Designed miniproteins, single chains, continued (4). Designs and how they scored, part 24

Each design is a single chain, and the fold is of that chain. pLDDT is the mean over its residues in the fold that is shown.

## One batch from the design tools (miniprotein)

Design m12802
Fold by ESMFold2-Fast:
Structure m12802 (fold): chain A 66 residues (1-66)
Amino acid sequence: ASVEDGKKLFEELLKSWVQVNGEGGSGPELTGVSRAEVRRLLEQMGVAESLSPEELEALLDYLSTL
C-alpha cells in the first residue's frame, strides 16, 4: 500500500464526510488522530467493509501523515 493510494481513497470516500485540519464535511476531525482510532471510525462509518485489507492500510498510512 502507498500513501498516494490512500490519498485517492480519502478523496473518494471520506473528504465530503470528515474534516482534516478544520476543512471538509460535518464529520469528525481526523488530523492528529491515532491510526487505531481512525480504523475504528472507518468501521463505525461502514467504510472499512467496502475496502480490501490493502486499501484500508493505504488509507490509514495516508491519514497517519496528517
Scores: mean pLDDT 74

Design m12803
Fold by ESMFold2-Fast:
Structure m12803 (fold): chain A 71 residues (1-71)
Amino acid sequence: GTAAAEQAVRYAEEALRAAEAGDVETAKRYLDLAEEHLVLGMSRGGDPAALARAAEAGRRAGRVLNEQLAK
């Protein structure tokens, strides 16, 4: 539920920080964890606002990671 959605936000934020630092491996690991916890949060009836924040944070982290991978 909501705890998983909040954890997904935290993992997505860690992924963004790693991606901005150019740490591609750490960013990928945290993005995978964020996606896993987002799916778990959805399946367990997590808060829609927390789920939306997690999805947005994941999208931003993925965008920055893709920019690093294009270098």
Scores: mean pLDDT 82

Design m12804
Fold by ESMFold2-Fast:
Structure m12804 (fold): chain A 88 residues (1-88)
Amino acid sequence: SLVDELIERVQAISGMSREAAERYVVRSVRIDADSLAELNKTKTSLTPEEVARLERSRAFLRQVVDDLLERGLITPEEAAELRAKIDA
């Protein structure tokens, strides 16, 4: 799964245990979702290329949230909150 690839990458780079890497991935997704929500509040004009990149980032994060939920690493409530932030 996508989440397994992210966990394995974190473990390879950091030497963290699988449990620590799982917590790190969840935390990173929360930070990215918060960043997207804040970016959507700004009045900064984006280029078409920046918009396309942003939409790819949103699509990627939605897939990661779905995979985290399926694996039981986040609750349905946490998944709903993250999706709302990504889509804001």
Scores: mean pLDDT 84

Design m12805
Fold by ESMFold2-Fast:
Structure m12805 (fold): chain A 97 residues (1-97)
Amino acid sequence: LEEVEKEAERLREKAKKLGSSKEILELIDKALESVRKAREYLEKGKKLLKEGGDPTKVSSEYILGVGYLVEAEILIRKAERLLKEEEEKRLKEKLEK
C-alpha cells in the first residue's frame, strides 16, 4: 500500500517536471484515489476482524480493498508505460533534429 502510494507520487512528480500530458496525470490521480479506497476497505476489514465480526463481511471488505489496490497498480503501470513512450519520443526527436 505505502509503496504503491510512494511510486504514484514519484511518477506524478516526474510527469509534472517533464510537462507530461493531462492524460498521464489523470491516470496517476486515479491510482492515488484507488490507493485511498484500498486503505479504507482494508482498515474496515481489520476492525471487523478484531471485533469478532461476521466472516462474510470481513471477506467482502478485504476483497474490495485488494481490488482497489490491483486497480491502482494497473493504473500506475499504464502511466509508467505512457511516460516512458513520451520520454523515448522526445529523446529520438532531439537526436534526429
Scores: mean pLDDT 79

Design m12806
Fold by ESMFold2-Fast:
Structure m12806 (fold): chain A 77 residues (1-77)
Amino acid sequence: MNVPGGVLMVTGFGSVLAQVAEQSGPTPELVKGLESGAEAIKLLLELQGKSMPEEARERARETYKKLKEVVEKAKKE
């Protein structure tokens, strides 16, 4: 598999955290975790995106967007 394992793990964990935040309402600590996760995914896409299959890149982008949406919604109110 020509995909960095770290990117896939961070993407999966971030998706779970986003779901938990959406269900329970994000705490300040969870919002920080989601922001860190989103930035980690963004950084990995920038540094390793060229070596990632398109499907893996799309999953990472989807998780990044989901994390950003949850964080933005939490910060708006």
Scores: mean pLDDT 68

Design m12807
Fold by ESMFold2-Fast:
Structure m12807 (fold): chain A 76 residues (1-76)
Amino acid sequence: LEKSREETLKILSEKAEEIQKREKEQKKLEAEGKGSEELKEEIEKEKKELLELLELALRVGAISEEEYEELTKKVE
């Protein structure tokens, strides 16, 4: 149980970080005048997917309310 919880949290955290990196890259491209609508749409889809996974993990008890809030904050 504890190992499954730690593994789930790690996976969700990594996904959140990947989304943050893509968002940072998108902002960089935007600053260079090379903003991508496709990239923005992809990031929005990934955010929605992660939020759904986070909600499911919270419901199952795989993550705490505080962890859920922290991870959602990362993707905002």
Scores: mean pLDDT 77

Design m12808
Fold by ESMFold2-Fast:
Structure m12808 (fold): chain A 111 residues (1-111)
Amino acid sequence: KYLEQGKKYLEEGKKHFERGDYENAVKYFEKAILYFEKAIDEGHKEAYKLLGETYSLLGDVYEKMGDYNKAAKYYELAAEYFRKHAEITGDPSYRELAERYKKKAEEIKKK
């Protein structure tokens, strides 16, 4: 139930982000994170990937808002959760994704 509710909030956040409604996008992404964390507490390890995706989108929102410190922080969190997902699944594509977001955070810190 928490996993599915988190996915609904993630989808709403994406819609607001696409419309340029960054304030509401942040609120929905924060709600998605809360529910994905509850899903992990219940043993739904697939929520690590969804946390990575949600944090990457928060990074994108804050980058668009010019808040580079928050953008870098959220990209680093995205990298961390994608790495955790890669460790659990053995899927090298998520290790590559984690490295990509780590580099993006480093690049944003230069701004």
Scores: mean pLDDT 89

Design m12809
Fold by ESMFold2-Fast:
Structure m12809 (fold): chain A 63 residues (1-63)
Amino acid sequence: MSPAVKRAIEMLREAGLTDFAERVEAEAKRIEDMLQKGEITPSEAAAREVGLALLAVGDLLDA
């Protein structure tokens, strides 16, 4: 899991958005699992993690 995604999850938990933080963490683990199984490339995993981090931060900033 990328440092950006880890920080986004931490920020969501600090903001009290625990349910959303758990969903983001679950999706990050799913991306990691797909990468480990060779279902996606490291570049695809990185792109998905960036998208996930932006989604998490966007929701936090909109609050």
Scores: mean pLDDT 75

Design m12810
Fold by ESMFold2-Fast:
Structure m12810 (fold): chain A 59 residues (1-59)
Amino acid sequence: SFYKKGQVITGTITRMEYDPEKGLIATVQDKNGNLIDVLVPKEEIDKYEVGQTVQVTIE
């Protein structure tokens, strides 16, 4: 994997998908076209949408 735990990435949300076991997953595309799936905290669901630029830390 290109990204490691604790690494910070900046990118655009290209997709959001609900997983019944894990919760809401956002797919973030960085400036180089790499895609990363990140778990959206339940309390932050209303803060995220497709097309939004976000900064996320890899857990």
Scores: mean pLDDT 75

Design m12811
Fold by ESMFold2-Fast:
Structure m12811 (fold): chain A 77 residues (1-77)
Amino acid sequence: MAETEEVKKKIAEEIQKIIAERAAEIVARLGPDAELPEEVLRQVEEQEKLFLRLAEAIRAGVPAEVIKKLYEEFLKA
C-alpha cells in the first residue's frame, strides 16, 4: 500500500521543518553562541525523545493512524 509510505514521508518532512523552525527561533531569541537554560534543555530533550519514538514507529511499520497520534503528541511538546 503506497498510501502508508506517502503519509510517513509527509510526516517526516513536516517534523524536519518544525525542528528547523524551532531551532531558528531559539537562535534568533538567544543568539548563536548562547547556552540554553537547563529548563529549555529539558524541554528539547523531551521533544527529541518524542521524535525518536515517532521515527522508530515509522521504521517499524506502525499503522498511519498510530503515527498521526504520535505526531500530534510531538507537536504539543
Scores: mean pLDDT 66

Design m12812
Fold by ESMFold2-Fast:
Structure m12812 (fold): chain A 87 residues (1-87)
Amino acid sequence: MLERAQALLRRHAASLGLTLEGEVRSPEELAAAWARVAAAELSKVLSKEKAEELARLAADALVTGAEATEEDIKLGEEAEEEVAKKA
């Protein structure tokens, strides 16, 4: 699971033109790296707080398999719409 999540994170970062330097070696490190990549991208169009919140939700879903609540899903949809309107 961790190896697959690392590969997916690296692939996503590369598709966004972002470079990941170094490897993540634990689920916590992978979640942090994913949150950094997502927050950096989202903070271009969202407030810092909202970008960090979404990045953490996405990292948790990918790494720990935690299911998002209905509220978490709505937050993601609102931010995605905000990004889509600006993109």
Scores: mean pLDDT 58

Design m12813
Fold by ESMFold2-Fast:
Formats: C-alpha cells, structure tokens, sequence
Structure m12813 (fold): chain A 82 residues (1-82)
C-alpha cells in the first residue's frame, strides 16, 4: 500500500508557489522524508537549515532554492493525509 502526502513549495517569504500530492510506501514516516531531503540537499551542495515537525506536518527550510514541481522553492511543507 501507499500513503498520500500533500507537498507545498513556498518561496522565501512563505508564499505558495506549487502544490501536489506525493504517494510513498505505507511504511514511510515524515522523519524518513526529512532524512531523504537532507541527503538529497547535501548531494546537490545545499543544506537543510531548519526542520520543524508539528503533528502531521513537516516544514523544511533550505539555504539555497530547491526545485519542487518545476519551480524554485526555499521552504517545503509535507503533510500526511489520512
């Protein structure tokens, strides 16, 4: 089975740039997603400067823009959908 996650890409001012749904294996946690994002950022010469997990939402801030849904974003919010 798969879990659905809402992914929101935000600019440096917190304005929504792009939104979508991501389907991942049912065993995937927000902590797994954070670890994957940190690893991907490091490979691309970027850095996760802040990560906040509140309830079912993970908010990650990057030191440099990342590409999300074909657009440059500084903040990504990931929410687990029930």
Amino acid sequence: GEKAFRVEALDEEGKLIAEGILYLPESTTLEDILEGLKRAAEIEGNEVVEAKLEGNTLTVTFSKPVTAFGKDAYIVKITEIE
Scores: mean pLDDT 83

Design m12814
Fold by ESMFold2-Fast:
Structure m12814 (fold): chain A 63 residues (1-63)
Amino acid sequence: SEAVERVKKKLEEIDKEAEEMLTKQGVDPRTVKLYRRQKLTELLREAIKNKDEEAVKLILQYF
């Protein structure tokens, strides 16, 4: 579905941003891990609110 595809792209963007923070910006690994987890939690809460079970399963794989 289009909703699942959008969530997948958002997950890929989060991972890319976290990697750039680590490799290009020299951000502390603990800070990057917390940032990534916060972004994943935000997406998860939205998916739960929308009762999108497929999106919830996909997001949980990225934790």
Scores: mean pLDDT 83

Design m12815
Fold by ESMFold2-Fast:
Structure m12815 (fold): chain A 100 residues (1-100)
Amino acid sequence: MLLDEEELKAFFERVEAEAKKAGLSKRQLAAAQLRIALDPSIDPEALLEELRANPPSREEVEELLREYIKNTEDENSLLMAALLARYLGLEELEKEALEK
């Protein structure tokens, strides 16, 4: 049973709004989400400043998503990965996350 997609989408949109206020791109937002998911002890404010200074490439975020999907069986994490892939236009990774 997957989390309600509407609930995750609403949460993601709220995070996106906060990231947009901080001046982040879609790739920086995705990197922030993945980094926090991997290490929730990270200070979000410090992470956002780091990502603004050193914006990740699309390819780097794609590889990070791919590894995240491979290394997790958690339904919530896979849904988050699918939503991030959709947001970035990475249809193959979205399908991979949803089919796992």
Scores: mean pLDDT 71

Design m12816
Fold by ESMFold2-Fast:
Structure m12816 (fold): chain A 100 residues (1-100)
Amino acid sequence: SRDDVIAQLLKAFEQTAADLIEMIANLDPSDVKQMTFVLMHLIALSAEAFLLLRRANVSPEQQEEIEKKLRQIGTAVLNGDKATAIALVKELTATLKQLV
């Protein structure tokens, strides 16, 4: 069913988010290779979020909320603010769970 597909996509998103949180927690912001891998995983998380929102037929307003949170995570990562980045990934996951 559609709900089964959404549940599977959400589970995949939660796993990517958990992996990203662990990567951010262990990130040396001065290590270019580590920073690149964190940003690549954030791009993957963004792609998974977009796929999930499209499948769930989320409103344009709710999509903009998710896009804003993704931009905020990127900014926090680039600024080396690991605590804020982790908190925002957790908030994004909770918000996305409520939308689907």
Scores: mean pLDDT 87

Design m12817
Fold by ESMFold2-Fast:
Structure m12817 (fold): chain A 116 residues (1-116)
Amino acid sequence: TITVTESGGGTVAAGGSLTLTFTYTSSVPVGAVLWARQPPGGPVGNLAAAGADGSVGLGPAAAGRFSVTHDPAARRMTLVLRDLRLEDSGVYYGVAVGEEDGAVAYGAGVTLTVVP
């Protein structure tokens, strides 16, 4: 079983910055972890992914203003959002994927609201 717990969220003024983190626990090997975002009224999309080796990739929506790190030893993925815009509002989910069976675990999500 894999469990994901996110922290950070809240209300931030446009142009500000915010750090979101999640930690995960697992009784099985984890092959990948990622951040996903659901914008208001929109579908869930992937923002950033990291492999078990600490390698990271950013999706197009995250490139330039966002940075991501994965610490496999701490079982923690950190997303730093800078120069926040109204379009960055939404629910952000930590996700962990099992290495052997591809089982997917989502956290409960944290809400980011960007205001003028």
Scores: mean pLDDT 80

Design m12818
Fold by ESMFold2-Fast:
Structure m12818 (fold): chain A 100 residues (1-100)
Amino acid sequence: MDKVIEGLEEVSNLLGKAEQALLAGKVEEAMKLINEAIRQLQRLKPLAPPELQPSIDQVIALLQEAIEKLKAGKYKEAMRLLVLAESGVTSMLMLLYEKK
């Protein structure tokens, strides 16, 4: 469980950095950080409790959509998706802390 908590905290940090990069107009850096967050979530999924796996899939889907919005120049929509993804990660962390 602790490894999943630590991994989700790292994903939260990556998403915060991606939001800051996007606000600074560093679209390529933002996409790099989002792709790193997706890879970490994919590695964490098999280690996560079964009840959390759908939530991880939902966050991955939101981040993949954010990448597509960034490629299309839809930066406000991409930011909204990043904020939703970060909220999803925070909700998973809250649930895991309650079980600890």
Scores: mean pLDDT 87

Design m12819
Fold by ESMFold2-Fast:
Structure m12819 (fold): chain A 77 residues (1-77)
Amino acid sequence: SMMDISAAVKQQLENLLAQAERALAAGDIVAAEETVDQANDLLNNSEKQKIISPMDHAVFSARLLGLRTQILLMKKE
């Protein structure tokens, strides 16, 4: 069902966000960027296929933007 697919995608996004946050905590900027890019691709594909609700899309988009901003600031040194 749509709800089952949405739940699976949200779980995958949560796992990628957690992975990116762990990479940032470890100072692994390259791993953090790669993981955020993977999450962004999944989010964009899910938006294109209308798999996730507009609210869930907005929440995950904001969280990914926050992580990208943290990565950018850490790279500035």
Scores: mean pLDDT 85

Design m12820
Fold by ESMFold2-Fast:
Structure m12820 (fold): chain A 66 residues (1-66)
Amino acid sequence: NPTEKLTALSRLLPSWPENGTISLADLSQRSGLSQEVLKEIDVDGDGTVSLKEFLTALEKLSLEAA
């Protein structure tokens, strides 16, 4: 459900790290979403999500929820 993903992920924006990356494991713990679901956001496949990838995913989920 894109609305549930958007809500879970948007809560992370204020606490996103200064270096701009979070591991899938940390993102999973903080969002409550499984790593399997979050792998779609990990475009480079290295097990970390950059701020740019995260913002792109939020924008796409927002459009799907609208």
Scores: mean pLDDT 73

Design m12821
Fold by ESMFold2-Fast:
Structure m12821 (fold): chain A 85 residues (1-85)
Amino acid sequence: ASASVTVAPGETGKVTVGNYTALAIVNDDGTAEVTLAVDSADETPEYATVTVAPGASGTVTVGNGVATVTVDAATKTATVTLTKK
């Protein structure tokens, strides 16, 4: 299963798939900081973070959850796709 959210510069967004949540914070310069967390205390590690610059992409993995982040170079808008394996 997967879900996506689009976040503009200076804004925050989140997307949830099952017990996984990806929280995206996009700075005014378009740098996106995405934290992937699992709601279950039985998972270790419980969270991980990736930072992605405008025009770049990144991926962060926690347990069976994978968040893929792409930041558009022109608009500095981040698109975060959360997938559960």
Scores: mean pLDDT 78

Design m12822
Fold by ESMFold2-Fast:
Structure m12822 (fold): chain A 76 residues (1-76)
Amino acid sequence: MLEEELRRKAAIEAVELMLKSGLVDEETAKELKELAEAGDIEGAVELMREKAGEINAGVFEVAYASLFAAELSKAR
């Protein structure tokens, strides 16, 4: 339960970083946040690839992994 909440938080933060960096538009960011809130991280990565391309999908995956690791460190 806690780990799933931290994953959702990290994924939402990763979407915010993509939006702030101009890598996705507001509409795509909204769709990505809905997937992240549902815990569908794989779906969020696939949507990134479809809407923003492979490189930006990779950036999202790295951002998500880094943010999730940071959240795990804070929870300990």
Scores: mean pLDDT 81

Design m12823
Fold by ESMFold2-Fast:
Structure m12823 (fold): chain A 98 residues (1-98)
Amino acid sequence: KLEEEIKRLEKEIEELDRRYGAERDNERRARLLVEIAELYIRIGKLYAELGDKEKALEYLEEAIAYAEEAVRLSRDPEIRERARRLKEEAERLKKEIE
C-alpha cells in the first residue's frame, strides 16, 4: 500500500517536472516547485513509515532544495510564505528522523 502510493506520487512529480521544464514564467515555475516540494515531503514521510531512513532523508533534502528555489524565483508573498513553511516542515522532519 505505502509502496504503491510512493509510485503514484513519483509519477505526479515526473509530470510536474515536465511542466516546470516547459515553463518560462518565474511565478508559474515557483508555483510548480512548491507543488513538487510538497510531493517530496509526502514521499519522505512514507519512506520514514517504511523504515527507510536513507531514502526519507534524501527526499526531504530535495524538498528543501525545491522550496529554496521557489523562494528565489518568486516575488509573490503567498508563494514565498508557502515555500518557507515547506522548508521548515522538511527540516523538522529531517531532525526527527536523524
Scores: mean pLDDT 89

Design m12824
Fold by ESMFold2-Fast:
Structure m12824 (fold): chain A 79 residues (1-79)
Amino acid sequence: LKEVEELVRKHLDPETAEKVIELVQKAIDAARQGKVDEARKYANEALELIRKNVSPEVAEEIGRAIGKAVRDAILAADA
């Protein structure tokens, strides 16, 4: 989450950054509970908000960080 928070706060206005961070936190929490479909839904909502506010290159970089954080949380839940 730290890497996602740093990238989001750097490239987005504070209000949008806070909303994206909230959605990513919900995605990670759902992933930790084994709720993969909910995790994917929240991650996609965060990515849509990011894509509307930054360049495609920045959106891809933040998207990779979000994908990694959610994937790591899913794997930790299965361990």
Scores: mean pLDDT 81

Design m12825
Fold by ESMFold2-Fast:
Structure m12825 (fold): chain A 81 residues (1-81)
Amino acid sequence: SLEELLAYANRVLQEMFTAHSRAARTLSAAQRAALHAAFDELLVEWGRRVHEALEAGDAERFRATLDEFRARFLALVQEAT
């Protein structure tokens, strides 16, 4: 259901913020700024693509977008740490 997809999206987003906060505590000011900028760009693209999928009524596209963003999130955290 859409409710299940939104719950999954919220979980992924929460994981991103938690990992960002944790990584930020171990990084220099310059590294924190770079990671923050990368996450901001990711979140802007997330919002745009989620909006497009919702307007299209395409639950499969929404799911694929969530899976893609989770993978990209993990890569960003790994590269930053």
Scores: mean pLDDT 77

Design m12826
Fold by ESMFold2-Fast:
Structure m12826 (fold): chain A 115 residues (1-115)
Amino acid sequence: ASPLAQEVADILAEALSKIPGITVTRDGNTLTLTAADTPKAFLSLGLIAHHLSRVPGVRVSRDGRTLTVTVDLTEADLPVALEAARELKKDSEDPAVKAAAEELIAALEELMARL
């Protein structure tokens, strides 16, 4: 994986791990998100899957309560990743998901400013 893909995977892992009922494990540029057995966690996982699947260079695969996210994006894909984070914040009713999306927005904006 590229250094950029690793850094974006780090940003995603940090922000998304703060959502109650979502556990995140990371192996390089691949994240595994597991939702707790609650309707709220399952809805959060689905919303995350939907918005991340729309980002070029991000591959998403879902099996029940488990979501696998592989980050292979380039600098050109970062504006789309930022927009996906903004849409996640807008579409969520959960304050914890909104807070995680805000952290993603801030971290991606900071990353893009350094490139």
Scores: mean pLDDT 88

Design m12827
Fold by ESMFold2-Fast:
Structure m12827 (fold): chain A 71 residues (1-71)
Amino acid sequence: MGRILATVSVVRDAKTGKIVKVQHFGPADEVPEVDLSGLKPGKYILVTSTVRENADGTREIVTEEKEVEIK
């Protein structure tokens, strides 16, 4: 059974590419939800990198990018 060792989430302004928020999460059973409160309305790119430990003890980094719109 895999487990999450760490998660890092980076929020970038989609228009400028500037990093506006970085959140670090410790060990968890599932990917934590990123707090987007306090951001100005607009489009952002959310990049989430998760360090996961597989059942055989190997580790992998899974990176996801998604566009989010703050209204």
Scores: mean pLDDT 77

Design m12828
Fold by ESMFold2-Fast:
Structure m12828 (fold): chain A 62 residues (1-62)
Amino acid sequence: GEELLKEIQEETGLSEEEILAALRLGGVPGKNAVEAIENLIKRLGREKAYEAALTMAKSRAG
């Protein structure tokens, strides 16, 4: 959750709120960015969750 969120923030320059918005647009539910990432990890596993979340975040960053 938290570590993966930090990796995405460092890679994209997005805020936690912007990452949550990107994940929600990608169909990932969560009350906050950490929970949304944890829900994605639960569905895909950590490695695929990272790639999916990073792709969603980058697609919404510009």
Scores: mean pLDDT 80

Design m12829
Fold by ESMFold2-Fast:
Structure m12829 (fold): chain A 80 residues (1-80)
Amino acid sequence: SEREEAIRLVREAINLLKQLDSPEAQKAIELAERAGVLLTLGRFDEARKYLQEAIEVLKTIDSPVAQKARELLEEALKRL
């Protein structure tokens, strides 16, 4: 299902971001984790807002790891 796939993509992005030791990466992780919980609860509009905020934070991080995590979150957002 689209929801299960979106949750999987969010989880992959969070695991990838855990490789970064920055306050910005930690903020993106917290936002993505909130989105993941909201997706499991079927709260899609709220999840979309947190995913969008996480994506904006990741745009401020100059890292290939952050870029890959952003692409995963953007794909999750498209599935909602």
Scores: mean pLDDT 89

Design m12830
Fold by ESMFold2-Fast:
Structure m12830 (fold): chain A 101 residues (1-101)
Amino acid sequence: VEELAELLAEYMKTDAGTVTASAFIGDLVKQGRYDTLADILKKAYPKVDDSQKAFIYRQMGTVYDKQGRYDDAINYYNQALSIVPNDSRSRTNLDTLKQKL
């Protein structure tokens, strides 16, 4: 898990973009490895710069949403939006989740 967290942090650094990071995360989601992904994101969080932390929070929100932990998911989406208020993906995910409740 430590090695995967380091790999995720490096993906976020090298591309400045989230494309490679999103593909990596998407593969873990597809495999249903939500607990592993949550651990990876939590360990990657201190390794990325402040601008990238919003991406980590949004992904945490998605993980908890997939696990049915809706209050945790809402909290993490709101944390992502506190860093990047115009993050359309966090906003869309939060709005969709609120419609389920």
Scores: mean pLDDT 73

Design m12831
Fold by ESMFold2-Fast:
Structure m12831 (fold): chain A 72 residues (1-72)
Amino acid sequence: DAAGIRGAALGLTAGGYSYEEGLAAARGGQDGDPVHAALAVEGARNAVLLGEAGTLSPEVRAGAQALADRLG
């Protein structure tokens, strides 16, 4: 899901990763890499927290939550 991947990547930028590194982690996690899956889950959880603060769109927040539930 493109919204979940973008959400995880945006959440990882809060941790000091580039957006491109975040996209690679989210895609690698969906492809079954456990290290990228763990990183994508952290990014997705960060995105959900930012969405709760009202700083992200509801669609991006929902996509991030779905990605975290799927990979975590």
Scores: mean pLDDT 77

Design m12832
Fold by ESMFold2-Fast:
Structure m12832 (fold): chain A 88 residues (1-88)
Amino acid sequence: MEVEVEVPNPVPEDATYDVEIFDAETGELLAKGTVKGDETLVVKVPESYIGKRVVVKSTNQTTGKTVTTEGVIVKIGDKAFVFPIASD
């Protein structure tokens, strides 16, 4: 099964971002999407990734600037989200 995971934008800009989510250990691409900077992206990942560390790369479509955030996928009740640990 897959779970819907909320991915917070670490850069609060009023711009559109391309977001990629990778396994922090293997570098495997888990999910990707597009979000406006003031919004939360929701992606689907396998349930086996709950509790695993991930790397979120957010690229501003206008400037090409990339911000990398490390986090962990946590699930509380029926809601899952990336809990940020560090960002560049």
Scores: mean pLDDT 75

Design m12833
Fold by ESMFold2-Fast:
Structure m12833 (fold): chain A 87 residues (1-87)
Amino acid sequence: MKDEIIEEIKKNIEEILEAINNADSEHAKVLAEMIKKNTTEPFLEAVEKLIAANDASEEELKRVEEERPKLEEILKLIIEIVKEELK
């Protein structure tokens, strides 16, 4: 489950980056909002569900928490790229 969530997020990020590269500036705002709603928020919600799950191992939960800041940094980078496309 954890690996599936991370892989899905990576795939979504790649698709968004490809869309940004081909997008006109007029749609960059929509892309930035989609990144936040479809990547950051679902990831955090998935982590919360994993914590609530009765069968999640403590080690697995710690690894997810350790990787969350790194993912947040990547998301901030993507948001900055979208902002640059807006101008």
Scores: mean pLDDT 56

Design m12834
Fold by ESMFold2-Fast:
Structure m12834 (fold): chain A 90 residues (1-90)
Amino acid sequence: VEKGIEELKKIAKELGLESKVTRSGRTVTFILKGKAKQLAEFVKRLKEKGVDFRAVTSDGLTPEQLYEKDPDKEVEISVGMSEEELRKLE
């Protein structure tokens, strides 16, 4: 789990995103802030690794929808996943 968390922090840093992480039981939530295009790239990388997650933007849109509407918009998303899914990043 810790290696998966560090991998997500690394991806966020590479994309210039601010990141905060919280844990509750077996669920890990990343709160990410940055431009819609970087957030869309972040979720794309998770999908490419086969991670199942939920992503909710502050605007109520998916990161992909927000990227199409305004790729340079500063936005916050919450990305939630189980510890089992997070281990796929290790």
Scores: mean pLDDT 75

Design m12835
Fold by ESMFold2-Fast:
Structure m12835 (fold): chain A 87 residues (1-87)
Amino acid sequence: MTEEELREGLIRQIEAIRENLEKMSDETLERLAEDARKVAELFREQGREKEAKAFELVAKGLEVAREEKDYEKAKELLEEAIRLLEA
């Protein structure tokens, strides 16, 4: 997998989460948030600070959706993650 293929794959994954956010159960949101935190930690260990920060934003967005039901704020955090990866 090239760096560009990885970036495109990560962006597509976050876009899919953003598009389906309001349709996700609390259990799905919690699981995805846990997974996003683990992915962020792995990227940080690899020195991939941009990708790590992006997945911290993904985890936060999923937590906001689950805990606050603020889907607009959650989507804004996911969009920030996508913009960070595109830069």
Scores: mean pLDDT 85

